# Designed miniproteins, single chains, continued (2): the designs that were tried, part 81

Each design is a single chain, and the fold is of that chain. pLDDT is the mean over its residues in the fold that is shown.

## One batch from the design tools (miniprotein)

Design m6974
Fold by ESMFold2-Fast:
Structure m6974 (fold): chain A 118 residues (1-118)
Amino acid sequence: MIELEESGGGTVKEGGSLTLSGKFLSDFETATRVSWWASRDGRGLVRLASISADGSETAEAERVKGRFTISLDKAKKTAYLNMTNLKVEDTATYYLVAESGATKLAYFGNGTEVTVVG
């Protein structure tokens, strides 16, 4: 079973940058795709960026295109979300999500909170 731990959240000023990290605690080798999702006000989850396990395919949501970049460090079993030019509307809880080829299920971490102040 895939287990994930996010870190790197906090309070940042508008226009600033922040990097979120999500570490695989178990079963990294079963993951086929990794993505970062955000929930604002505890409501709904929106996918912001995704990367295939081999790193060959990436996708970004239109609202974060050119500002947020996903990457995967296979040696460290860690996915990153590099966030630049942060906006107050980027305030959310951010979740690392891994899709398993073994179980055909998606696994979520516990989330990391980002607050952008204007």
Scores: mean pLDDT 85

Design m6975
Fold by ESMFold2-Fast:
Structure m6975 (fold): chain A 109 residues (1-109)
Amino acid sequence: GAPAPRVLSEEEVAERLAELEALTRAMREMIAGAARAVEDGLVSREEAEEGLRGAAEDLAAAAKAFAARYADERVHEALREMFRAIAEAARRAGFDAAAEVFEAAAEEL
């Protein structure tokens, strides 16, 4: 059969889950900051949305590479939950294009 991806220890799973939780928080703060910058007239909505879409594409690519290294269902499910949570935050802020990238990333995992 094909070689299996690396198995994670319970400690390594806990560390990865903590990293994904921290990343979820950072992305939600970035979305909130972008929404504030638009409200304050510092950037256009279009510029903020393009920036967030770029960040979404970069995060999705990194997550796919990470998922390919590990066949742990808990890590894959945590990645899907992260992308869904970030997508919801983006939609609430009115950044639908960025939300669509995060939603697609969740479905591809």
Scores: mean pLDDT 84

Design m6976
Fold by ESMFold2-Fast:
Structure m6976 (fold): chain A 84 residues (1-84)
Amino acid sequence: AEFSEEQKNITRLIGLILRVIGLALDIGLLLGEEKKKELLEEANKVGLEALKLFDEGKYEEAIKLVEEKAKELEAKLEEVRKEL
C-alpha cells in the first residue's frame, strides 16, 4: 500500500489534533469542566486554522501550528501536576 504525500500529511495532522484534544481532556480532569471547555475551544480554533492552512497547500505550517499547541498543552499539564 502506498500513501500520497497529501494522505501522509493529513494523517500526521489528524494525529496531532487528536493529541491536542487528549491533552485538553487530561488537563480538564485535573482543573475541572470550565478549564476543559476553555482548552477544547482553543483546540477547535487551532484545528480550524490548521485545516485552512492545509486547504491552502501550507501543510508544514498547518502541522507546525498544531505541534506548537500540543507542546503548550504538554507544558501546562506538567505545571498543573507539579501544583498537585
Scores: mean pLDDT 82

Design m6977
Fold by ESMFold2-Fast:
Structure m6977 (fold): chain A 80 residues (1-80)
Amino acid sequence: MEEAEELIKKGEEYLKKGDYKEAGKAYEKAGEIYEKEGKLDEAIEAYNKAIEAYEKAGDYMEAAEVAVKILKIAVDRVLK
């Protein structure tokens, strides 16, 4: 299985090619892996990249779903 960092690189490659939907998926998967590893700052960064990619693809619902993931991380940090 791909490591989170490798998925970030794939997302960057997809963005350069204009494959925004695939870029969003790669970044979202990287964020999920970082989140499971407890690397919450890296997870938030990956999720923000996924949101930007999904917005460029016109996938606003997928962007909103990823934004909710960031909100849950932020709430967990503040509210336990």
Scores: mean pLDDT 83

Design m6978
Fold by ESMFold2-Fast:
Order: C-alpha cells, then sequence, then structure tokens
Structure m6978 (fold): chain A 71 residues (1-71)
C-alpha cells in the first residue's frame, strides 16, 4: 500500500527529527534515517514478511538506544 509506505516514511522523518533534537550527530541521524526508510519500503512491499518486520523492530530499537546515549 502506498498509504502504508507514506506513513512509515513519515515515521522515519519523525525519528530523524527526534534524534536531531536530542543532539545526535547528523551523520548518525542520516544513517538511521536511511535504515528506517529501507525497512519501511521492505515492509510496505511485503507486510507478511517476518524479515521486514524484524528490520523495522531493529530500527526502532536502535532509535531508542541512540536517544538513551544522547542523555
Amino acid sequence: SEELLARLLARAEGAAEALRAAGVPEEEVERLRERAREAARAYAADPASEEALRALAEVDEELRRLLEEAR
């Protein structure tokens, strides 16, 4: 679904903004943003894929870790 992809890409942009607000270096923000976008595209292309769902979960976990480290 194009709508699902748009929503997931919006989440990736929101995550990038949160990392920038937390003072995470731009290089790391861009790296995670690209990974989030890649995971979003994979999941939107095949929502039944356990691999794509795991990729999304891994990106969410790394976002949480980076936000914790920025404290």
Scores: mean pLDDT 80

Design m6979
Fold by ESMFold2-Fast:
Structure m6979 (fold): chain A 89 residues (1-89)
Amino acid sequence: KEAEEYLEKGKKLYKEGKYDEAIKYYKKALEIDPNYAEAWNNLGEVLYEQGKRDEAIEAYNKALEIDPRFMEALFNLSRLVLEEILESL
């Protein structure tokens, strides 16, 4: 319950463009439940928006380590890899 409440607060802050605050609440959710795959995925999304690509990749990989069938995290990781390939052309 508490971890989910922090996740939802982080999501709202992320939508408002308050990335540092969103990270704070996602990390609070992960302090309560470190196996919360959705929180790792959402942390990856905000890190990506800040240009912290290596940290975003790490967060997505943690989500997939917890839930290997987490399609959203797999999609986000694949999108990031494709973007890097296209930027290299």
Scores: mean pLDDT 85

Design m6980
Fold by ESMFold2-Fast:
Structure m6980 (fold): chain A 59 residues (1-59)
Amino acid sequence: GSDEKTLAALSDPSPSVRLAAISQARSKKFIPALEALLSDPDPAVREAAARRLAEIRAA
């Protein structure tokens, strides 16, 4: 898989790239990066990260 690219994209300066990365971040290994995004300056990124974390933690 492209998990290394997804991890890099979660830290991208573009909020649209971070949003795309969140849609691909489906594994528990992304939990620390997604938790960091809960404090993101973009409210859409924060909401997407919170939703993804809930989905991963429920699995």
Scores: mean pLDDT 82

Design m6981
Fold by ESMFold2-Fast:
Structure m6981 (fold): chain A 62 residues (1-62)
Amino acid sequence: LDALLRRIAEKSGLSVGTVRRMLLNILKLSGTAREIAIRRLAEELGVSEEEVRRAIEALKKE
């Protein structure tokens, strides 16, 4: 998880803590709402949707 968060933070110019908080907010969503939020976040952060999904899955196991 930490390696994924650090990579996303570097690419977006945000702090690791900010990225983690954004991902935690997406975890509160389900179905279509979660998919829309993942797509928007990936676009905003300049990363792939798959990177966002992997980070969310790793965060769930923490």
Scores: mean pLDDT 79

Design m6982
Fold by ESMFold2-Fast:
Structure m6982 (fold): chain A 60 residues (1-60)
Amino acid sequence: SKQDLIDELEEAIRNGDEEKATEIVKKLAPLLSEEELDILIDVLRSKGLLKAAEVLEKLK
């Protein structure tokens, strides 16, 4: 579910697991609004997950 993916993403971010975060954001992208995508990109960048943020931006 969307919530399960969000929970997994939060764990990946806490662990600094950029590969896992990137996989999860690809699954989350089609479930999020444009506004939610922009917020998530900013969060990922602030946490240093730059690859995950770039992948998500390309999916917009």
Scores: mean pLDDT 84

Design m6983
Fold by ESMFold2-Fast:
Structure m6983 (fold): chain A 104 residues (1-104)
Amino acid sequence: MITMPKEVKAKEGETVTLKATSSEDYDLYRWYKQKEGKEKELLIENNSTLAEGVDSRFSGSGSGKEASLTIKNLKKEDEAIYYVEAQKLGEDWVESEGTKLTVE
């Protein structure tokens, strides 16, 4: 089970960090953004690697039972649901319930 805040509210121009905690150790974490009316977008892969074409304002970390996504200089367009997926090597990916980020 991967636990995240249900909702996070932040202001434009702030740095926000979304944290995920798990009851289990995972080998790999990846982060996704689901913006209203758009397809799910990969942001971070292999724990901390920024995915191709993703804004450098995004960064990630993942190790064992914890993963985080940091967004610098928050923009209104960053309003979305953010998900983490985690994997133990050789097993299927497990998805979190997601965090709704609201930008005011």
Scores: mean pLDDT 84

Design m6984
Fold by ESMFold2-Fast:
Structure m6984 (fold): chain A 108 residues (1-108)
Amino acid sequence: MEEEDEAVVAAFRAALDRMSPKAREIGRKVEEEMRKKGLPPFLAALAGYLAARNAEVTGEEVEVHFVDSDEEADRLYEQLRGQRPVVVLAIGDLEKLREMARAAAATL
């Protein structure tokens, strides 16, 4: 893992440690599930942070999904958003996702 990716992961985990116990548990669970699916550590940590932050603000757990393209992300989001809280991210552009993760970590 790049040193920058390690810093991003550490920042998200530190943010979880400052959240409520419920949000922290949700974030850790989502990160673990994403790691089991073989996602890079920085994406798993980003997913966990997004789920935890949504739980902290709204009291609801958000489902985080990764798909191959922006078109698939838009389609899945439109299908699910009327039924439950969801975040859908395209992994076809890993550099864009890494930049998004860095930006989110920098605001913590």
Scores: mean pLDDT 75

Design m6986
Fold by ESMFold2-Fast:
Structure m6986 (fold): chain A 72 residues (1-72)
Amino acid sequence: DAKEYLDKGVELYRQGLLKEALEYFEKAIELDPNYAEAWYNLGKLLEFQGDLEKAKEAFEKAKELDPNFKEA
């Protein structure tokens, strides 16, 4: 399910496997486009990669879905 993909993406991100982490976050969003935590983690990854425009979009989407999420 979407949560399993998010959890695996977070694990891969912590290991520095950014490309694989990105794929898993994207898959989590494909399965549940309203998964605010997946959008938030995608934003964090994109920000770390220096893709600031896409990171901002992902953070805005996370906040739209759950106003309690803050930008990293």
Scores: mean pLDDT 83

Design m6987
Fold by ESMFold2-Fast:
Structure m6987 (fold): chain A 76 residues (1-76)
Amino acid sequence: MIAVEIEVDEETAKAIAKLGSTLSKSNVERLVKDPEIREKILKIIDEAVEKGAKNGDFIRFKNPDGTYTIVKLVIE
């Protein structure tokens, strides 16, 4: 189930794409090297959880080029 849709900038979209099909705080902290982008993605995870997203739900990211990236949320 798509739990939340979030619009992202190009740099954030590229970072999320490099994380693969799974979005977790540990993978973000390990793989996203830019501190600003890392903090932004961690806040997105917190926002999704606050909006009711659960472990195993999907987040849809709307990229600036009009495409979508869909990732599975893993809550640790």
Scores: mean pLDDT 80

Design m6988
Fold by ESMFold2-Fast:
Structure m6988 (fold): chain A 104 residues (1-104)
Amino acid sequence: MSDELVQALQEAIDDLRKAKEEIEKATSFEDIERAVQRVIDSLTRLAQLAEKEGNTELVDEILSRIDRLAQAFNEATSVEEAKKRVLEILDETIEFLQRKLDEA
């Protein structure tokens, strides 16, 4: 990976960790939606950089996680269900990105 992509991975991990803390403290769908949107924006920036560098595997993995996050939030019928589902996907995504950073 390029130094630029390594830096972007670290920034995405930091953004996702902040969003996780916000979701854990969230008491409304609006709070969760704001944090989820921040995650989607961060992952979208990372995917755009990965695409420019021809890293198709990383692009596909990131886009899949964006879809899963959006679906989990949209299908939730309670704040507690939204928090649980989003946090599970967020933890898995952080672990995935950390693994990619460690392989760099």
Scores: mean pLDDT 87

Design m6989
Fold by ESMFold2-Fast:
Parts: C-alpha cells; sequence; structure tokens
Structure m6989 (fold): chain A 59 residues (1-59)
C-alpha cells in the first residue's frame, strides 16, 4: 500500500491548515498502518497540544 504517499499528502495538508483535525487523525492512522507507531505517537501529542491550546490554553 502507498502509505508513504498518504503520509506526505497529509503532512502537507496539516501544514497548510493546522486546524484540519480530520487530517491530523488520518495522518495518525496512516503512520499506524505503515508500522510507524513512534511517529503516530508524536502526531497524537501534537494534536493533543493543539486541542488543549484552543479550549484550555494550559501551557
Amino acid sequence: MDYEKEIKKLEEEVKKDPNNLPAWHRLIDAYKKAGKESEAEKVRQKLKELVENKIVDTR
């Protein structure tokens, strides 16, 4: 499967629109499917920080 292409597309997408939460979720899923669990974990961390900054601002 072309997970590398999917990952690259989704990275571009979240870079252009960091508020596109569905794109972040798809990026996490693509990393998991590619067997890159550490990368998926890093993306989850970034998404969590983005959500926290929007709703709580708990830096």
Scores: mean pLDDT 74

Design m6990
Fold by ESMFold2-Fast:
Structure m6990 (fold): chain A 80 residues (1-80)
Amino acid sequence: GAEEIAQEALRKIRAKYGDAKVSAEELAKEIEKLTGLDAEEIKEFINKNVPKDADGKVNAREALRVIEPYLIEKLKEKGK
Protein backbone atom coordinates (compact mmCIF):
# COMPACT_ATOMS: atom_id res chain seq x y z
CA GLY A 1 0.00 0.00 0.00
CA ALA A 2 0.92 3.68 0.25
CA GLU A 3 2.89 3.24 3.51
CA GLU A 4 4.95 0.36 2.02
CA ILE A 5 5.82 2.42 -1.09
CA ALA A 6 6.77 5.42 1.09
CA GLN A 7 8.98 3.31 3.41
CA GLU A 8 10.78 1.65 0.46
CA ALA A 9 11.46 5.05 -1.19
CA LEU A 10 12.69 6.56 2.11
CA ARG A 11 14.99 3.55 2.72
CA LYS A 12 16.60 3.93 -0.74
CA ILE A 13 17.10 7.69 -0.37
CA ARG A 14 18.57 7.32 3.16
CA ALA A 15 21.02 4.72 1.78
CA LYS A 16 22.04 7.08 -1.07
CA TYR A 17 22.37 10.39 0.82
CA GLY A 18 22.56 9.68 4.58
CA ASP A 19 23.27 13.08 6.21
CA ALA A 20 24.42 14.73 2.94
CA LYS A 21 23.45 18.30 2.11
CA VAL A 22 21.22 18.38 -0.98
CA SER A 23 19.02 20.90 -2.76
CA ALA A 24 15.24 20.62 -2.34
CA GLU A 25 15.05 20.14 -6.14
CA GLU A 26 17.49 17.18 -6.19
CA LEU A 27 15.72 15.46 -3.27
CA ALA A 28 12.25 16.09 -4.81
CA LYS A 29 13.35 14.58 -8.16
CA GLU A 30 14.70 11.45 -6.43
CA ILE A 31 11.36 11.02 -4.58
CA GLU A 32 9.47 11.50 -7.89
CA LYS A 33 11.63 8.80 -9.53
CA LEU A 34 10.88 6.30 -6.72
CA THR A 35 7.19 7.13 -6.06
CA GLY A 36 5.76 8.81 -9.19
CA LEU A 37 4.69 11.85 -7.12
CA ASP A 38 5.14 15.33 -8.65
CA ALA A 39 8.62 16.76 -7.96
CA GLU A 40 7.36 20.39 -7.91
CA GLU A 41 4.79 19.63 -5.14
CA ILE A 42 7.46 17.82 -3.09
CA LYS A 43 9.94 20.70 -3.62
CA GLU A 44 7.33 23.24 -2.43
CA PHE A 45 6.69 21.15 0.70
CA ILE A 46 10.44 20.93 1.46
CA ASN A 47 10.91 24.68 0.89
CA LYS A 48 8.08 25.49 3.35
CA ASN A 49 8.81 22.88 6.06
CA VAL A 50 12.54 22.01 6.13
CA PRO A 51 15.27 24.40 7.44
CA LYS A 52 17.95 25.41 4.91
CA ASP A 53 21.62 26.10 5.57
CA ALA A 54 23.57 29.19 4.40
CA ASP A 55 23.88 27.63 0.90
CA GLY A 56 20.12 27.02 0.63
CA LYS A 57 20.53 23.24 1.03
CA VAL A 58 18.79 20.77 3.37
CA ASN A 59 20.13 17.88 5.42
CA ALA A 60 18.75 14.79 3.64
CA ARG A 61 18.08 12.79 6.85
CA GLU A 62 16.24 15.73 8.49
CA ALA A 63 14.26 16.45 5.31
CA LEU A 64 13.12 12.81 5.00
CA ARG A 65 11.83 12.79 8.61
CA VAL A 66 9.70 15.87 7.83
CA ILE A 67 8.57 14.54 4.41
CA GLU A 68 7.56 11.02 5.56
CA PRO A 69 3.95 11.78 6.72
CA TYR A 70 3.38 14.07 3.70
CA LEU A 71 4.64 11.35 1.32
CA ILE A 72 2.26 8.74 2.82
CA GLU A 73 -0.75 11.09 2.50
CA LYS A 74 0.09 12.00 -1.13
CA LEU A 75 0.45 8.32 -2.07
CA LYS A 76 -2.95 7.57 -0.46
CA GLU A 77 -4.47 10.40 -2.59
CA LYS A 78 -2.97 8.87 -5.76
CA GLY A 79 -4.58 5.49 -4.95
CA LYS A 80 -1.25 3.66 -5.46
Scores: mean pLDDT 83

Design m6991
Fold by ESMFold2-Fast:
Structure m6991 (fold): chain A 72 residues (1-72)
Amino acid sequence: SPRELFLKGMEAYEQGKYDEAIRYFNEALKEAEKQGLKGLIAEIYRVLFYLYKDLKNYKEAAKWFEKWIEYS
């Protein structure tokens, strides 16, 4: 399920496995979009914003922040 993919992404993020976390979050996002899960989509955008900020990739962080505020 998209929620299970999201939780796997969160586990990878907690472990500092950023590439694995991004992969799971993108898979969760794709499935959440297919199912119209607006709340989960917003939550994934928020987490990707913070993850990219943690990586100091401010260009990517800004993209996910914009998507998050559009869904809020």
Scores: mean pLDDT 90

Design m6993
Fold by ESMFold2-Fast:
Formats: structure tokens, sequence, C-alpha cells
Structure m6993 (fold): chain A 65 residues (1-65)
């Protein structure tokens, strides 16, 4: 589920500053897209955020194995 993916991604980000910084950058880009009314940019940010969270969740899961 997306909830589990988000939880695992956040846990991974706590020990991986690079991932935390990328998530913060995407959040900033998303806010700017909303302010500028750029629907295309917002969609791209949402897609990149999903991919990053899924990748981080996968890496977190691998650490448990």
Amino acid sequence: SMKEIREKAHEYAKTNPEVAKKLEELERKGVLAVIEGDEEALQKVQEETRKLMEEAAKKYEELKK
C-alpha cells in the first residue's frame, strides 16, 4: 500500500541524508508549481516523488533481510 511505502521511505531517509534532501527538493518544486499554476510541472514532481519513495522503501526492505 502507499501508506506502507511512505512509512518505509521516511524510515530510510532518517539514515540517508541524500534521500531526505531529494524529498525536500521535490516538496519545494511542488509548492512552486502550485504557486505558478504549472499543472505539468506538478504532475512531474508527483511522479518523481512516487518513484523516489518506492525506491527508498525497497532499499529499506532490503536492509531488513
Scores: mean pLDDT 82

Design m6994
Fold by ESMFold2-Fast:
Structure m6994 (fold): chain A 86 residues (1-86)
Amino acid sequence: MSWLERMKEKLEELVKEAKELLEKAKKSDDEEEKKKALLELEEKLGIVEIVLGVAKIVGDEELAEIAEKAIEELEKLIKELEKLLK
């Protein structure tokens, strides 16, 4: 597989892991665990933003679209977790 194809697969896995992280945080009554989950979601968002930048530089429109959708999904998950922390 090309490096770009591998990046697309990694973005899909990263979003899946982010959703699982939010679900675990929702079930936890530990505020520290929820805060740690928020930091991990923010870090994942940063990684996807870097991938979007790379996709634009190399002209891979498909990777750029996948990255933009992943950013939108991660931002929704972050907002939902922030509401749990109040």
Scores: mean pLDDT 82

Design m6995
Fold by ESMFold2-Fast:
Structure m6995 (fold): chain A 96 residues (1-96)
Amino acid sequence: KLEEARELLERAKELLEKAKKEKDPEEAIKLAKEAVELAEEALRLALEVGDEELAREAAELMLEAGKVILENAETLEEILEAIGRILRAIGDLLDL
């Protein structure tokens, strides 16, 4: 679980960095969404094993990826998804 969480978080970080450099808003959102999904799973696993530091890193990455989605959002669905991910990441950080 811990090794899996770390691997997921590392991959999420790679996708987020690619999303930040992507010029196409649609592709940036796609990459950021994938980063959020991987980070959310890493957060879940980190919390199951009690690794607060890893859980915090995952939540922070979800927040950053949510901001990328918001910055590139062209539809209400994308905006709502970004807001939901940002709020969830903040909640997770406050409970750690």
Scores: mean pLDDT 78

Design m6996
Fold by ESMFold2-Fast:
Structure m6996 (fold): chain A 83 residues (1-83)
Amino acid sequence: LTPEQAAEAEAAIYEIYAAVLLTDIKNGRIPSVEELKRDIAKLDEAIARVRANPALSPGTKQAVIDLLEEARKALEEALKKVE
């Protein structure tokens, strides 16, 4: 894999992760408080990693970050409802 291909593959994995979390929340499959906090922390790490990766195009970075931020907001809202 080239660095660019590796970066795109990692971004795709993050997008799948975010999509799964968002779908579970939308379907009423709300994780525990501990799992929500863990998943939010993982999304924060993923966002930071995507932002810092010079091998990703600006457009790809923005699209991936937007999806990760959408998932993060959904998890934050779910966390507020269960506390």
Scores: mean pLDDT 83

Design m6997
Fold by ESMFold2-Fast:
Structure m6997 (fold): chain A 98 residues (1-98)
Amino acid sequence: PTPEEVEKELEEERKKLIEKYGDEEVVERAFELYGGNLELIEELLNKSVEELADLVLAALRKLGMDESKLEEVERLRENGDKAGLLDILLELADLRAK
């Protein structure tokens, strides 16, 4: 497909996921994490705030991050802030990419 066709298809899928899951910021961050892998994006979007917090905590512990980051995750979990939890995952993905 042409770049224009791929862009339109991704835009359509993004719109459908926003409608299904109800949060444009969360959907946008999921696309940034996994690119065009719709299966992984949907798996991430289907996670609860608690499941996302557990995933982020596991990633932080694996990377040996400071207690201040663990406290931040707990605060975001208590606030139900999925977008904030995904922002931490994006930060960790950038660190992993080097």
Scores: mean pLDDT 76

Design m6998
Fold by ESMFold2-Fast:
Structure m6998 (fold): chain A 65 residues (1-65)
Amino acid sequence: MKERGEKAAEIARKAGASDSLANTVGYAAEQAGLVDPEQVARDIAEFLRKAGLSPEAVEAVAKAA
């Protein structure tokens, strides 16, 4: 779980996300292991898409979650 969240946060940072956004993504990715992972990944992808990240960056983060 920790590694998954850390990986997702790192990908978000490299994609241009702020530290706050990257930390939020990392936290949500860690929670994916405790609830519905597909739903959490979908919600993260939608959130990042609305935040202005590229479709490729959104897909990379969602896949890491």
Scores: mean pLDDT 69

Design m6999
Fold by ESMFold2-Fast:
Structure m6999 (fold): chain A 60 residues (1-60)
Amino acid sequence: MYTFKVEFPSRELAEEIAAELEAEDPRVKATVDGNTLTITTSLSVEKAIGLTLRAIGESL
Protein backbone atom coordinates (compact mmCIF):
# COMPACT_ATOMS: atom_id res chain seq x y z
CA MET A 1 0.00 0.00 0.00
CA TYR A 2 1.29 3.45 -0.97
CA THR A 3 0.35 6.92 0.23
CA PHE A 4 1.54 10.05 -1.53
CA LYS A 5 0.53 13.70 -1.70
CA VAL A 6 0.22 16.03 -4.66
CA GLU A 7 -0.27 19.78 -4.33
CA PHE A 8 -2.33 21.50 -7.03
CA PRO A 9 -2.69 25.19 -7.92
CA SER A 10 -6.37 25.15 -6.85
CA ARG A 11 -8.73 23.26 -4.58
CA GLU A 12 -11.21 22.82 -7.43
CA LEU A 13 -8.61 21.03 -9.55
CA ALA A 14 -7.62 18.78 -6.63
CA GLU A 15 -11.28 17.83 -6.04
CA GLU A 16 -11.84 17.12 -9.76
CA ILE A 17 -8.78 14.87 -9.94
CA ALA A 18 -9.79 13.08 -6.70
CA ALA A 19 -13.24 12.28 -8.14
CA GLU A 20 -11.74 11.05 -11.43
CA LEU A 21 -9.24 8.78 -9.64
CA GLU A 22 -11.90 7.15 -7.47
CA ALA A 23 -14.15 6.67 -10.51
CA GLU A 24 -11.29 5.08 -12.51
CA ASP A 25 -10.19 2.50 -9.89
CA PRO A 26 -11.97 1.58 -6.62
CA ARG A 27 -8.60 0.63 -5.08
CA VAL A 28 -7.68 4.32 -5.00
CA LYS A 29 -8.73 6.46 -2.04
CA ALA A 30 -8.35 10.18 -2.66
CA THR A 31 -8.75 12.85 0.03
CA VAL A 32 -8.55 16.60 -0.55
CA ASP A 33 -7.40 19.09 2.08
CA GLY A 34 -7.27 22.58 0.60
CA ASN A 35 -5.29 22.23 -2.63
CA THR A 36 -3.47 19.07 -1.47
CA LEU A 37 -4.57 15.64 -2.76
CA THR A 38 -3.67 12.60 -0.63
CA ILE A 39 -3.78 9.31 -2.51
CA THR A 40 -3.76 5.94 -0.74
CA THR A 41 -3.79 2.80 -2.85
CA SER A 42 -2.77 -0.88 -3.06
CA LEU A 43 -1.68 -0.30 -6.68
CA SER A 44 1.99 -0.09 -7.66
CA VAL A 45 3.61 3.36 -7.45
CA GLU A 46 3.98 3.62 -11.24
CA LYS A 47 0.34 2.71 -11.85
CA ALA A 48 -0.91 5.12 -9.18
CA ILE A 49 1.20 7.94 -10.65
CA GLY A 50 0.00 7.03 -14.16
CA LEU A 51 -3.65 7.23 -13.11
CA THR A 52 -3.02 10.60 -11.43
CA LEU A 53 -1.37 12.01 -14.56
CA ARG A 54 -4.24 10.69 -16.70
CA ALA A 55 -6.80 12.40 -14.42
CA ILE A 56 -4.86 15.68 -14.70
CA GLY A 57 -4.87 15.32 -18.50
CA GLU A 58 -8.63 14.73 -18.56
CA SER A 59 -9.19 17.95 -16.55
CA LEU A 60 -7.46 19.97 -19.30
Scores: mean pLDDT 77

Design m7000
Fold by ESMFold2-Fast:
Structure m7000 (fold): chain A 80 residues (1-80)
Amino acid sequence: SAFEEEVEAFRAELERLRALARENGAPEEVLRLLEEAARLLERAVELRENKGSAREFHRLLLEARRLFAEARALLEEHLA
């Protein structure tokens, strides 16, 4: 399903960015944002599995992606 593909891709993105952040000694805030994004993704998956609202699932994914984007921006600034 489109949701399953999106979740798999995003989980892989989170893992890659977390590894990069750790390798480069990123600030705690970067790791905290990535951890929160992962937590929201997990909640979205749980909501989908329990036949929850598709709208709520998308809201959680959107918030997780927002936190991921913030973490990525901070990491890019750190590496500059």
Scores: mean pLDDT 85

Design m7001
Fold by ESMFold2-Fast:
Structure m7001 (fold): chain A 68 residues (1-68)
Amino acid sequence: SMMDIEKAVKALMEELGLSEEQARLAVEIVLTRPEWSDEELAERIARETGLSREQARKAVEIVRKYLG
């Protein structure tokens, strides 16, 4: 739901210090690639946002917590 997307974006910004742009992009990457592993998603997020691999893994974890 849109509410869960907004919660995920807010959590990414508050817990990981991501910009709104980075947070929205991380959510988009996870939601548009349901068949990708968490490691593949983290690698893609790191490349697209400039985050470290560790921060990108935490981003995937947060998105899955709110969006499944």
Scores: mean pLDDT 87

Design m7002
Fold by ESMFold2-Fast:
Structure m7002 (fold): chain A 58 residues (1-58)
Amino acid sequence: PTPEEIEAEIHLAMGLMAKSLGMDELAREQLTKALELYRSLGNEKGVAEAEAALAEIE
């Protein structure tokens, strides 16, 4: 995997953890960063997962 893929995975994991803890602002920040990275990589699965997680905290 590329460094950018690893970075996206870390932000996704952090956002999902923050969401499970009710830390909605941190979750949005981390999930948004993951979404941007996955979009730049063309990773459709990562984009879908980050978008779904973001929708749940609205």
Scores: mean pLDDT 83

Design m7003
Fold by ESMFold2-Fast:
Structure m7003 (fold): chain A 100 residues (1-100)
Amino acid sequence: SHADEVFEELLALLEEVEKNGASHEDILKLLDRFRRVAGALSPEQARELLERIEELLKKVASKLSEEEKNQLIDAFRMLAQLYPELAEEFERLIELIKSS
């Protein structure tokens, strides 16, 4: 389906971000793509993508500047408005960034 194609494209983009060292700019581009296709993904697909993003952030969050952390937090807050069912997951990601 189109939703499955979009989900696979986001997973492939995430894998490329991981391969390239997970720069702040690449993560923001991934989150912007996620935001633009929000209506195409099921909540289950969105949750799976967030779980993979969480594992990526655990590896890199401590290397981010305060400005870069704030940009990512703002992106997650915007995404949380599009997926209110995942508000708890987004708050966990925001806390992970703040506590790193």
Scores: mean pLDDT 83

Design m7004
Fold by ESMFold2-Fast:
Structure m7004 (fold): chain A 98 residues (1-98)
Amino acid sequence: MAAPSAEAQAQADAAIAAARRVVEEAEKEAEKLAEEGDYEKAVETLREGAERALAILNAAAQALAAEGHDAAAARLGDAAAALGGELEEKAREIEEKG
């Protein structure tokens, strides 16, 4: 790795923060829709939010890996895996109520 790891960590932190904002907005909208009885739209909203958040993390991980920042890329991969699992479980809970 030729570049300073601090810059790679800052890029990883920015991507995680952006992904979290997408998830928070999707969860807020999904909870509102579920409370209104629109479980199908609530699940769809969570899935769309998950896809957008995972796309942010995966794009950043690929860019960092291409530049040789393997540790930062791995951190984003771990964040994506954890986030994907959490959102799938939440979507399943909402589907069971519909």
Scores: mean pLDDT 79

Design m7005
Fold by ESMFold2-Fast:
Structure m7005 (fold): chain A 68 residues (1-68)
Amino acid sequence: GIKEKLLALKNELSAIPGITATLVGDDSIVATTSLSVEKQIGLVLRIMGEYPDLSATLSGDTITISAK
């Protein structure tokens, strides 16, 4: 289900150096990054491509991921 996808993705993101990802409730992920803007944009596009049932948005250094 969506909850299992979010938990798996949160664990994947937490394994990337420079990313701190937290599961908020059981319906969203908030990830703060020290990555370059280009790498942050690339990560958002990758998530949207790999998880078409998820939404990813970038605001400053924070990526928010939730179900569509």
Scores: mean pLDDT 82

Design m7006
Fold by ESMFold2-Fast:
Structure m7006 (fold): chain A 56 residues (1-56)
Amino acid sequence: MEEERRRREKEERERRRREEEEARRNSLTVDLPFGTEPPPWLRELIERLRAEDTLR
């Protein structure tokens, strides 16, 4: 039965992914979930832009 359990786990994982994708559609218009931290390179860009805006 452990082999059957493992196969069920894989199926549940795929179903979870589909459900999560649909949940994201309900919450967001884009393919990004709320609360997602931007990658560090994006954060650095934002900080630079903010510094420039403050300078002016």
Scores: mean pLDDT 62

Design m7007
Fold by ESMFold2-Fast:
Structure m7007 (fold): chain A 89 residues (1-89)
Amino acid sequence: MLDEEVDLDKELEEPLKTIASLIPGITQIDAGMIALLYGVAMLLKEKRNMGEEAAEFFAEQVSKLLKKKGAEDKVKEAEELAKKAILEG
């Protein structure tokens, strides 16, 4: 099992920290899932040359989490940040 004693701030890169700040009631599990999904999206970009699809996928997952947490007004801002994180990363 992975060590959850690691500080969340160390698991989240700068663009992911900004995205996480838009999500009300974000849990450690939610933050870990965002980091994992970002890693998967970056892998798709680098290994499959699917940068646009990877950015869209990550943005969609972040959007779903925001809607689940009741922050629908932040969806577009978070989607733009998510796409930027993948495309610039």
Scores: mean pLDDT 74

Design m7008
Fold by ESMFold2-Fast:
Structure m7008 (fold): chain A 80 residues (1-80)
Amino acid sequence: AEKLAEEAKKLAEEALKLARERLKRATTREELAEAIADILRAIGIIIEAERAAKRGDVELAERALERARALLARLRAELA
């Protein structure tokens, strides 16, 4: 349980880093809004992962991990 939550947090922190880079490069209102939304999503996943670790909640940890993987994959594709 804790290992899944820790992996989710690590991936979400990487996603947050990419979202911040996207924000720095944003030139349109749409790009700015998407970057801010992705920052908030990454923060939400970090909070959910930490909550899962504290509770020993495997299902919550798995959900956070899947959300982190999806967000990171999308941001990596958008920055390529």
Scores: mean pLDDT 84

